# Designed miniproteins, single chains: the designs that were tried, part 94

Each design is a single chain, and the fold is of that chain. pLDDT is the mean over its residues in the fold that is shown.

## One batch from the design tools (miniprotein)

Design m3251
Fold by ESMFold2-Fast:
Structure m3251 (fold): chain A 94 residues (1-94)
Amino acid sequence: MSEEEVREKLRELSEELDKVLEDFKNGKISVEEALEKINEIVKKIVEIYKEYYKLSDEETEELLRLLRQIAAQELKDEAPDKITDEDVQKFIES
């Protein structure tokens, strides 16, 4: 995979993530559904990095955890009345 292809795929996944956040803000999806969709997008991002940079299993797990934390925190920041700190923590630990 070329660096250009990696950037393009990551951009597409970022757009999917933005759509999930928008749907959640507008009440089109539940907190549970939003977190499930975010988890699938994050796994796809991690898979691209694993293939391109040839990450170890440990590095892959650490990146997955980091991206889950960032995505869950962004979701909470956008709708703090709909998601708790406990929900964020449980998602990160999953």
Scores: mean pLDDT 77

Design m3252
Fold by ESMFold2-Fast:
Order: structure tokens, then sequence, then C-alpha cells
Structure m3252 (fold): chain A 84 residues (1-84)
């Protein structure tokens, strides 16, 4: 599938095990969401937050507080969309 190809390409391009783990969690969350398993998708997204925060801080994209706040805001927005 296209999603499987994209995941394999992203994994091949990943520079760290942390990045590979984030890619795997993201792929699982996207598959769950596409299948209508929204609670599973939200849980997988929440599980990805600590890993995303570490990568964002390491790459200098955001500080820890900013990265955590952004990820939590995204999770809350996704929960609101699912509940509507």
Amino acid sequence: SEAERMVEELLAAARSEAERELIRLHARAVEAYAAGRYEEALALFEESIPLYVELAVREGVADREEAEAAARATLEALRARVAA
C-alpha cells in the first residue's frame, strides 16, 4: 500500500531509533484513525507525545514546555473533532 511504502521510506531516512519509533507510532495512529478506531488513534497519539517532545527539543525546534503544550493542544483538538 501507499501508506506502507511511505512508512518504509520514512524509516529508511530516519537518523535515530527515537525517530523510527515516532514514525511507527504515527503510522499506527493514522491506520487506526482511517479505520474509524478513533479512541485507539488518540491513545497512540498521546503515547507519541514524550517522543515528539524529546525530538523537538533535540532539534532546537521548540523548548520542552512549548513542545508539550503544542502536542497536548493537538490531542485536545483531535478529541473535540471525534466527539462532535
Scores: mean pLDDT 79

Design m3253
Fold by ESMFold2-Fast:
Structure m3253 (fold): chain A 65 residues (1-65)
Amino acid sequence: SPKLRLEAEALASLGMMGGYIDDFEIVGDEVVLYARVETQEQREALEKVAEKIREAGAKVTVVYV
């Protein structure tokens, strides 16, 4: 849905600004997060972003790069 896409884009963009998400892709109801985490705080922030996107109704795959 357009609402799901907007919510997922906003949440993934926060992770990109935080430096722990390098890129993301949205395909239908699936969100792929390309992640690079260097600290425990970044890992916890990534987990929260992924959980919020799943709560919004998307399937989330995290790919560590």
Scores: mean pLDDT 85

Design m3254
Fold by ESMFold2-Fast:
Structure m3254 (fold): chain A 82 residues (1-82)
Amino acid sequence: SALLAELEARARAALAAKLPRLELLLLEAELMAEAVRAGLLSREELERVIEKGREAAKKSDPEHREILLEAVRHLEELLEEL
């Protein structure tokens, strides 16, 4: 759909802009929340992404772990507002 194409374009633009990792992940979280609001992604799928992010954080080095946990926390806050 046009909405999915727009979300993909925003994600590609962020990657091309070489945003800091945390800022890129926070933008990705916001785009995923927008996808849920638009009906392109289910709340259940978003909850699975949160769970995978937490598991990835547990297996990461301390610096990478903090970045992932901050992104997961932001995504959880967005999910609560949906």
Scores: mean pLDDT 74

Design m3255
Fold by ESMFold2-Fast:
Structure m3255 (fold): chain A 62 residues (1-62)
Amino acid sequence: SMDLQIVDRSIRGTDDSIQQLQNSYSDFQSQGNTDQANRVQQSIDNMQNRRDQLQQRRDQIS
C-alpha cells in the first residue's frame, strides 16, 4: 500500500540519520568534546524512539 511505502521510506531515512549521528558522536568523543557528544547522543535517542514508533505503525499496516 502507499501508506506502507511512505512508512518504509521514513524508516530508511531515519536509519540513515541515525548512522550519520553515530559517526558524529564518535568524532566528538575522539576529540574529547563531551558536551557535543552528549547532545548528539540525545538526538540519536530521539531518532531511535521515532524509528521504533514507525516500526510499530508499519506492523499495524502490514
Scores: mean pLDDT 88

Design m3256
Fold by ESMFold2-Fast:
Structure m3256 (fold): chain A 67 residues (1-67)
Amino acid sequence: VSTREVANLLAEHQKKLKEKYGEKAKEITRAIADAVLRALAENPDVTLEQIRKLIDEVEKKKIAELE
């Protein structure tokens, strides 16, 4: 997977989060970005599909924490 593809995926997801969660989107986006960067650092062979799943998991967990 390329860093550019991951960056594009994160940017698209950030726009959707801002639309859906408004002010809370900032904290969710930070949590997602941190998790994705960690995954890339630990496994450079991680796939875009795995990153998409990670984004969804972190989003769900962070929303539960903010409610």
Scores: mean pLDDT 77

Design m3257
Fold by ESMFold2-Fast:
Structure m3257 (fold): chain A 116 residues (1-116)
Amino acid sequence: LDSAGKLLEELEKNIDELEKTIQTALKETSDEKLKEQLKQYLYSIQGSLEGLRLAISQGDLQGALQHLQQLLDSLNGLTSLAKTLPNEKLKQSLLDLISKSISSANSLISSLQKLL
C-alpha cells in the first residue's frame, strides 16, 4: 500500500486543482442548470475521494477499487459537461485536469489490482 499512498497523493493533487477550476466555472457561469450539474459532479468527486482515502487507510482493496470506479464515472460525466462550457480557455483547462485525474485514478487502479 506504500506505492498506492504515493499514487493517491498524486490523484489528490490533481483533484484539488480540478476542484479549484470547477469553482471558477461556477463563478463565471450564469446558467443555473449548468451550475447545479457542476455542483453535483464536484460533490460526487469529493465523496468518492473521501471513500477512497478511508478504504486505502483500512487496507480495503475492494472498497478502494469501488470508490475509484465511482470517481472515474463522475470524471467521465464531468468531461461531457465541460465540453458544453462557453469559455474556451476554462473548458480546455477543465478538460486537461479531468484527463490528468483519470490518468492518476487508472494508475492507482493498476497498482491496487497487482496487490492480489
Scores: mean pLDDT 87

Design m3258
Fold by ESMFold2-Fast:
Structure m3258 (fold): chain A 78 residues (1-78)
Amino acid sequence: SREEMFEHMIRVAKRVLEETEEDLRRNPEDERVRLLAMFRLLGVSADIYLLRKSGPEKFKEEVEELEKRYEELRKRVE
């Protein structure tokens, strides 16, 4: 269903953000890790945009939490 698709998108985005944060934590001075993190975050930003525009209201809080974590990681790699 549409709702299950958005729930899956949230789960995937959360996992990508968690993996990206861990990669940056383990390899803080690796320029390749930083570059790959930037590309991953571009994908997550597109997912967040779609979730905010078209996602069910019940996911609003989870999407806001994802956006906050995304912004924190984005500032670390820019």
Scores: mean pLDDT 84

Design m3259
Fold by ESMFold2-Fast:
Structure m3259 (fold): chain A 87 residues (1-87)
Amino acid sequence: SELESKAAALYSAASINEVGAEFSRKLAEELYEKGKELEETGTEEDKKKGEELFKKGEEYLREARELEEAARINREKAEKLEKEYLE
């Protein structure tokens, strides 16, 4: 069925987005931890480097949220198609 294939593709896309979001969140956490370590050294150079890492972490968190939203939308579309196919 075309609806089954389309639903499967949307579930697959949602899963890819979910994995991408998890990866981006883990990357953001690693950047925040490294930024904290640099902040603890107390040097001006390390503080500036830490600020750069925090900004990169914020960007990865934004990407994670966008991927999570895309996954939610794709999953909802897949569930709707699956329900229509099963009815």
Scores: mean pLDDT 88

Design m3260
Fold by ESMFold2-Fast:
Structure m3260 (fold): chain A 57 residues (1-57)
Amino acid sequence: SKLEIKKLLLLFVSSSSQWLSDKLRQSNPELSERNLKTSEEMEKEVKKLEEKIKESK
């Protein structure tokens, strides 16, 4: 359950960063790019964590 909560938090951060990246693209492209990078990194971690959750169950 703790791993599943961590996965949800990573998904939330990824989605929020993606949304912020899109929202800020025109007004602050530097922050937009950084948020996009964060979103992509979090998505990779979610995939790894999902495999671990499957393995533990």
Scores: mean pLDDT 79

Design m3261
Fold by ESMFold2-Fast:
Structure m3261 (fold): chain A 90 residues (1-90)
Amino acid sequence: GKKSALLELIGLSLRAIGLELDAEQGKATVEEAVEIAEEALRIAKEAGASDETLKELEKLVEEARNTKDPVEAAQLALRAAQLALRSVQP
């Protein structure tokens, strides 16, 4: 339900913040950030987010995949989780 999606997306947002801190210390990968962004897209899609929101999430996932900077990738993953989180609110 929407409450379960909300809790999962809060968890992903916290993971993305932790990943950004790890990336700033050279301890994270672009692939780890992409996994968070893809999971945010999946949860938003299953929660019934609009086509417009899903397109923006797909764009954030592709931008994360195409960067070579783990810090930028983690920031994009956080944006994806936050956008997905807003999409499940009334």
Scores: mean pLDDT 86

Design m3262
Fold by ESMFold2-Fast:
Structure m3262 (fold): chain A 58 residues (1-58)
Amino acid sequence: MYTQEEAEKMFALADKDGDGKVTKAELEAVFPTLDVDAILKKFDKDGDGYLTKEELLA
């Protein structure tokens, strides 16, 4: 499981435009060997395929 600090770092790396949203493709680009689907399942509470900063910090 990621710590809050690790999750914030991941989000900052993936959120290239700083809009507070990250797509699956952006996460895969930063972490190509990581199970991005598992991360989305954990943090994407809406199931829309986007991660917001608030979802990561909840």
Scores: mean pLDDT 66

Design m3263
Fold by ESMFold2-Fast:
Structure m3263 (fold): chain A 63 residues (1-63)
Amino acid sequence: MEKEAGEFTLQTARDQVDLASPEELRLARDGLDGYAKQAEKKGLKELAEAYRESAALFAEAVA
């Protein structure tokens, strides 16, 4: 479940990068960082890592 959720999250982030403005990408990164912290607090390490990687993808897209 966690592994599948992580894979889905990364794929969704990749798809969204092509459609989003730089402003939307920055907002999405900040939101994903928040979700990563919540997932880590719940012990969902794979999901937290997927959120962090998605946030990094959005940050790279605006750099």
Scores: mean pLDDT 68

Design m3264
Fold by ESMFold2-Fast:
Structure m3264 (fold): chain A 63 residues (1-63)
Amino acid sequence: MEDELRKRVEELRQKAAEYEKNGDFEKLAEIYSELAKIYKEMGNDDEAKRAQLAAEAYKKLSE
């Protein structure tokens, strides 16, 4: 389970890097929201909280 979640995190981080380079903040907000959920499932509460804050920040930037 953890290995599967870790691979998903890596895939999402690669997509986030691409969207960040393109300035697609709406997609970045979606990616970080999903990362927050995965980190929460892994028990990484600090990372989950940080990802959630990033998602909220990117959502505001997309406005």
Scores: mean pLDDT 82

Design m3265
Fold by ESMFold2-Fast:
Structure m3265 (fold): chain A 64 residues (1-64)
Amino acid sequence: MDYGSEEEQRTGLAVALLEHLGYTAGDGRFDEEARAAVLAFQREHGLEEDGRPDEATLAALEAA
């Protein structure tokens, strides 16, 4: 059982994957630091730059 929204769960997973890849992505919450890291990853991988860890962003993170 999660304590937050689905977006918060996706953000936690994205932050963990970003940190595994060497990015700095905050403390596992969706804040400005996590959003900046997601945007940087999306830009580098040709994804839509909306700063949200959507399914495409998560799939790219897991494939990296």
Scores: mean pLDDT 69

Design m3266
Fold by ESMFold2-Fast:
Structure m3266 (fold): chain A 96 residues (1-96)
Amino acid sequence: SSAARRAAVLITSAALLVIGAAVGKELGLMSEEEVTREVEEAARLLREAAELAPPEELPEVAEMARRVARVAEEAGAPERAVEELREVAEEIERRA
């Protein structure tokens, strides 16, 4: 329960970082390098969330990672950063 709550906070933080980066990019307030840094941080948070999440919640974490990857791609993040998010989703799904 405490671990699940921490996982939820990390997932929410990862989603908000990528949404913020996407909006910042669209508004011309963020560079491609800044967007990349936020996406890489989101990937790190999602990996941490998977370590904390109960097994029954791993499919939801994987789905969130896939959605975050899609938003990052639409924001113009480099392919490498987007692929890292996709790899995180696949790793989490395999653990479920």
Scores: mean pLDDT 81

Design m3267
Fold by ESMFold2-Fast:
Structure m3267 (fold): chain A 77 residues (1-77)
Amino acid sequence: HMEERFKKAYERMEKENPEAAKILKSTIDELEKQGYEKALENLKTAIVLLAERYPERFTVEVAEQLKKTIENIKKKL
């Protein structure tokens, strides 16, 4: 299940780069509170793929870029 894969991916990223993980967590929490289900699913999928295939690329810069992309999507809604 994707939810289980997401939890495992997030735990790994939190251990490797806690600051980047915090940025993503705040973005996830905001999407969940506001009911943006589709954007939340897309973000979780992107996080899983990044953690499984490109863990070395999980940086604060990438987390900030993902947050910025989500913020831009929210502004259009």
Scores: mean pLDDT 76

Design m3268
Fold by ESMFold2-Fast:
Structure m3268 (fold): chain A 78 residues (1-78)
Amino acid sequence: MDERRKEVLKAVLRHFNPDMPEEQIEEDAEEAIAAIRAGDPSAQAAWLAELLELPIEEALALLEKAEEEARRLKEELE
């Protein structure tokens, strides 16, 4: 499951920071996963809220939406 979370986070980072090197996206995603593994979903939401300048509650909703979109894209890519 954590691998899927990392893929979603990388996709979100890449989408909003297309100019960012993939190495940096991977590092940022790994740090976010470490925060998630610490068992605090609010840490992930806080990170996304800072990235998108959104309230934490909206960031949580976007994370769930992004996960669903990532799953949909994976199935479509096949």
Scores: mean pLDDT 64

Design m3269
Fold by ESMFold2-Fast:
Structure m3269 (fold): chain A 89 residues (1-89)
Amino acid sequence: MEKIKEAEELFEEALRLAKEGKIEEANELGLEAVKLLLEAGEVLKAMKYALEVSEALYEALKPSLSEEEAAEAARALAALRAKLEEMLK
């Protein structure tokens, strides 16, 4: 399945860019990967990739966020991870 393979390659690149602190590029490629997975009907994989990219972006952005913004983002990401882990059981 061409779309799933392309999404996997884009997702790996997005994670690499996020870890390098290239926030805009990581977000752009991450969104493209999620769109391709949704088009292929791979909803759970799209949610997993979206969460992993968001967590990597949060870690890169955390030093530039206010204490309140960092706490709110961490809470939202933790809730999404718990929900996804529940859905995979």
Scores: mean pLDDT 80

Design m3270
Fold by ESMFold2-Fast:
Structure m3270 (fold): chain A 115 residues (1-115)
Amino acid sequence: MMSLEELLEEAKTFPPSIGYQYVLSTLAELLEKGLVSVDEVKQALQKWRDWLEEQLARERSPAVRDMLKVMIEGTDKLLSLPDEELTAETLRKERKKTIEKINEVGKKYLEEEKK
């Protein structure tokens, strides 16, 4: 019932890290249930990547820029996979890995923060 376009528009209303988790988790569930094709998942990921690049171009905070770069890197990794390797499990693993890296960026920012 929800289109992938509606999913992406809803995800854009969240902070980028939350939107990223929402997109990857929902795509994994839809792919697992056979409700979307790998091609549709790649098209949605490409549109999501393009939006993340637009956010990065406007972002001034170094910490948020590094977090956006990590999300773009994770999306690029998924887009570079052969279709047979783009599975619900792979989407969930990359989501987890990207969130762990975002948390590491947050910790680094707090250590380097100047008054």
Scores: mean pLDDT 84

Design m3271
Fold by ESMFold2-Fast:
Structure m3271 (fold): chain A 80 residues (1-80)
Amino acid sequence: DEKVYQEALEYLEKGMEELKSKPDWKEILDKMAETYRKLAKDLGEEALKQAKLIDEFRKKSKDEAAKGLLEHAKKLLEAA
């Protein structure tokens, strides 16, 4: 459903903005990944792939994580 994809995209955008301003950016990424795992019941494998990608960003620097999330959010928007 298009609406579920739009909600997921908005969640990514909000998380990215928070990540830029917060010292606890890893906790923000953990919550985002958990949300995608819960969405997997509706979105299936794509939501699980998003959760895995966020887990990978958690292992990177704050700047790399923020940039990766921004690029990923834009790709989801272009796929609409």
Scores: mean pLDDT 67

Design m3272
Fold by ESMFold2-Fast:
Structure m3272 (fold): chain A 87 residues (1-87)
Amino acid sequence: MKKKVYLIGVAATKEAEPMARRHLERAERSAREQFGAEVIGELKVADTPEEAIKLGEEMRSELEKRAEYLTKEQGWEAYVGVDVFLP
């Protein structure tokens, strides 16, 4: 079955961005090399931890709907990972 993974990193502040980027790069590598997935990765930076948490929840909700559609209608095995990185 074709595998697709959406990986979103949300840095709560610019100070958390380097850590978020390292974690996202590692997760993307694992998904591609160990899981054999087509990976769509994105790093976002929020201004505050509260905004980062809210953004992460909104993105998870939207991407889980997309993953469900791909799985039910298009024969993909689709997954979503959204991680919020606090400073």
Scores: mean pLDDT 83

Design m3273
Fold by ESMFold2-Fast:
Structure m3273 (fold): chain A 120 residues (1-120)
Amino acid sequence: SELEFAQNVAKSLVEKLEKLKADVQRIADRIRPEDPELAERMISLADELLTIAKQLANAKSIDEVIELANKFLEKMDELIEVLREAARRHPELRDQLENVIGEVEFIKEGVKKLIDYLKK
């Protein structure tokens, strides 16, 4: 079924978000001494994304999958903007932050393709 396919994609997404959260946490831990508010905002957004990914894996309808996936994409855009701000404020971490932004954009592309598939 399309729902079972979407749930399986979302389970893979949870694994990717666990890795993304760990990557964000490492950078946030380096930022926190100078900029604790920014560090906590980064961690909070990564946690919110992981929560949405877990909700996607347990979604009970295609409509719920699409609603949660759109919410996920909005939170991904928020994370990208926060990571870009972090790169501006902490230029010594710019390469690591740009790498994480690339990970976020890659995951975002995958979720957009899932939505397009389910809306066909």
Scores: mean pLDDT 90

Design m3274
Fold by ESMFold2-Fast:
Structure m3274 (fold): chain A 65 residues (1-65)
Amino acid sequence: MEELKKRIEEAADKLVEALKKLGYNFSKEQIRKELLNGELSPELQEALQKLTDEEVDEIRDILFG
């Protein structure tokens, strides 16, 4: 459980940084909670589609690798 929370924190940091570069206003807390719940808002899902494949792969590896 704690290991998963740590990975979600790291993924949330990467997502916040990448999404801020695209002009999105998602907070780390918002992203972290949505990742922990497994329920991504439609806004976050749409924003994730704007990330590069490399960014998506890095985040996926943090969460599941």
Scores: mean pLDDT 77

Design m3275
Fold by ESMFold2-Fast:
Structure m3275 (fold): chain A 87 residues (1-87)
Amino acid sequence: MTLAELEAFLAEKIAEAERLLEEYLAGKISRDEFDERMDELERETLAAILRARDEGAVSEAQAAALLARYGAHMRRLREKAEAADRA
């Protein structure tokens, strides 16, 4: 895996997470299903970043930066779901 391939994969996973939030906000899926599928996306993303690090495609610092960026985006999506639950 190249860095460019990893970044493309991560962008796809972010887009999937955003679609998942839209489905939740539209009432198409339960909160439990939303949380489970978000956890699956986070696991896939973590595994991909760690694999790229282990294969030497990214440095430890680059891996940490990607995890922080992805984690911040996923946290924002979960916060939007929580805000909808309180409304």
Scores: mean pLDDT 84

Design m3276
Fold by ESMFold2-Fast:
Structure m3276 (fold): chain A 80 residues (1-80)
Amino acid sequence: SKLEELKEELEKLVEKHFSEEEAKELKEIIEKALKTGDTQKAFDEISEILQKAIEKGVDPEVVLKIRELALEILDLIDEE
């Protein structure tokens, strides 16, 4: 499915560029959004992780790509 493809692409990018702990936290936020439908809370929590990644020196272009993938995933959840 489109959702599964986006999740796999997101997971690949966060595992490559983020710390193991931050990658795990981001994945947990998305899984929680899938269960609860609370996309606003998920977006807020993801935004905090992305801000910390920038502060730690992750490439802003990579962070932007991860943000766009996360937004697409959350948009698909919100449309159900």
Scores: mean pLDDT 83

Design m3277
Fold by ESMFold2-Fast:
Structure m3277 (fold): chain A 65 residues (1-65)
Amino acid sequence: DEELKDALKGFRELARKAGLSQREVAERVGISTGTLSAYFSGKKKPSPETMEKLGKLAEELLQKL
């Protein structure tokens, strides 16, 4: 739980440094901005499939930074 929250915080910071808005992140992952916000606030836990999509996006962002 705490590890997941820490990973989501790290991803949010990475997206910010890469110049992506939360709306753009949500669009690329195929979820609503509200759902992404709920993940970042800890209100909802992402599914394993959603976490995999976020991880792939993080890899793409790291390659471009």
Scores: mean pLDDT 78

Design m3278
Fold by ESMFold2-Fast:
Structure m3278 (fold): chain A 84 residues (1-84)
Amino acid sequence: MPLVPEEEREVLAEAIEAYLEEARKILAEKSSEELKESGLFTTLFSTLGILAAAASAAGREDLAERARKLIEELKAKDPELRKL
């Protein structure tokens, strides 16, 4: 049974999708060092993890997979995380 009403799930999905699109742009434009210097690296890593879980819980596995893909792209920019 969905934990969130369908109407609210649509609003949540739109918000998640918008964040994922902005995160994709940031990851395309910025280096790992720039992200770390601005604090965005830690923020993006943590937020994408939360959004992947939230999307999955809302039944939007497509958005959860998109968030996980962005996490892998973020890890690929950092040699320390690339090994995970």
Scores: mean pLDDT 76

Design m3279
Fold by ESMFold2-Fast:
Structure m3279 (fold): chain A 100 residues (1-100)
Amino acid sequence: SLIDELEEKLKEAVELVNENPDDREALKKAIEIVKEAAEKIIKESKDPQAVLLAQIALRSAERALELLEKGEPIEKVLDELEKAIAGVQQAIQLLREEEK
């Protein structure tokens, strides 16, 4: 299931952030996973609201990556990454409600 794959990716990203909040390499991996999840929703979802949320989440994830690559404080990276994670979570929730 698309939803099951997205939830597994999001779980991996959240665990990386929670276990390694000060590790730039772990945060980079989490950002890349969140980007992949958002891109998958944009490509495969037929729900325009879920796609819009995923596009917003993708932009936040791209911002998090830019901040990380520029050596900005971890707090700024986490703020953008948390926004990206929340956006993907909201998109997944909409997709779950559509399947019911």
Scores: mean pLDDT 87

Design m3280
Fold by ESMFold2-Fast:
Structure m3280 (fold): chain A 61 residues (1-61)
Amino acid sequence: MPSPEEVRAEIVRVSDQILALHRQWQERLAAGDEDGARRVQEQIDELLARKHELQDQLAAL
């Protein structure tokens, strides 16, 4: 069972990854890389789902 501190640290890490991917998504769109932009969007969606799961875990602790 992870500690609340470990869960909080993972939420921060995932949030930072989402922020970095949003920047990458904007760069891909500006470059006209539609396929690359779509793949980054899918990664953002997966990380958002993970972040929600971690937030639910933290609320249960």
Scores: mean pLDDT 85

Design m3281
Fold by ESMFold2-Fast:
Structure m3281 (fold): chain A 97 residues (1-97)
Amino acid sequence: VVLTEEEKQELKEKLVKAGLSVEEADQAVKLLELLQGSPITSLQDLFPDDEVVNCVKSKTSNESINKLIGKTASDIAKNDELVEAFAEVFKAYLECK
């Protein structure tokens, strides 16, 4: 399912509340849009670089990663717990690149 403009705006606001800047939240939403409605099967779906994936895994909890597996961008946008888990993973990504 593709994110609506309303879902994107709500997701950005929730990501900012979870500790991302407005610019970082915009980047995070764009990353989720690259999934094209497909569920996340692994961190490789978000990050094509194995070194970045390994770095993210070292800087975030397995619980947060596991919460995102099998979830679409729309699933994440509708669930505050998944938004917080995604914000944790995205913050780790920003430190790793």
Scores: mean pLDDT 81

Design m3282
Fold by ESMFold2-Fast:
Structure m3282 (fold): chain A 59 residues (1-59)
Amino acid sequence: TAAIEEELKDPAVVERLREWLERMRTEGKTGADIAAEEGLDPAALGRRLATAAQLGLIK
């Protein structure tokens, strides 16, 4: 969505998403676990990750 795309123009936001993906991989955590730790809605985190992937910003 447009709001998420604007957020993803900030390199710090993209790096934070990459850090969360790395934590999921290395610590065996799910996206829901990361969302709970960071005080986020799991669906909102999922949408951000999907949008960043569509834009080629993450794997």
Scores: mean pLDDT 77

Design m3283
Fold by ESMFold2-Fast:
Structure m3283 (fold): chain A 79 residues (1-79)
Amino acid sequence: MEEKERLEEAQELAREARETAKKTLEAIKAGDVPTARELGERAEQLANKLLELGMSSEMMHAAADAFMAALAAKRFVAE
């Protein structure tokens, strides 16, 4: 039971992480510093939650994409 609940949670978090990463990169392209910062922080939080769950390679790739977007946002905001 717990494994199924964790898998469903991880799938939802992976979906949100990918979507948040995409929106973060779009905010960077638009030059929207406040939005890029907020979304970047959210992407980092989602990536950390996915790493704690550790369910699959696909979820780890989603976490990596979210971390990369968060890093891009931090670099963009520092400019």
Scores: mean pLDDT 79

Design m3284
Fold by ESMFold2-Fast:
Structure m3284 (fold): chain A 106 residues (1-106)
Amino acid sequence: SLDAKRDELIDKIIDEMKETAPDNEEVNKALDYLREGKVDEAKEILKGKMDRIFEFLIKLKTRQISKEDVLEIAKELGLDVNKIKSLPLEEQIDYLLDKIMESLDF
């Protein structure tokens, strides 16, 4: 049950990342593994990203983060940095939180 829900969340994140960041190198690597039928290898990359996403979520929710850190997180998540970089820090944080929470269905 828990493993099935984790796999569903990973698949949902893959679909979201395809829409938001088709040019992201790590996303493309995971997608290439999926195209080759290497599902386990793709899931290992995405599990690592999931652990990172939870770390980012904690930092963003506590607002103990700099504007530079927010932009690096946005790049790692494959989001459009140019859309975000012009926003005030609080709005950047809220944007990333919304994107992460939408992907995780929390």
Scores: mean pLDDT 67

Design m3285
Fold by ESMFold2-Fast:
Structure m3285 (fold): chain A 61 residues (1-61)
Amino acid sequence: SAEELERKLREIQALVMAALESTDPAERERLIAEARRLMEEMGVSPEQIARAVADIRAAIA
């Protein structure tokens, strides 16, 4: 449903923001993994997920 998709999108955004703000590498990887799982549940392609994760990692530096 649209409501479920919006909820998952907000959750993914929150996880990404938390990962970008985190100073703990282990917490960061956990947050990225959770965001990836939600993207997979939404049917995002493996290629798009890989690009998103690469962008997040680049932003973290």
Scores: mean pLDDT 82

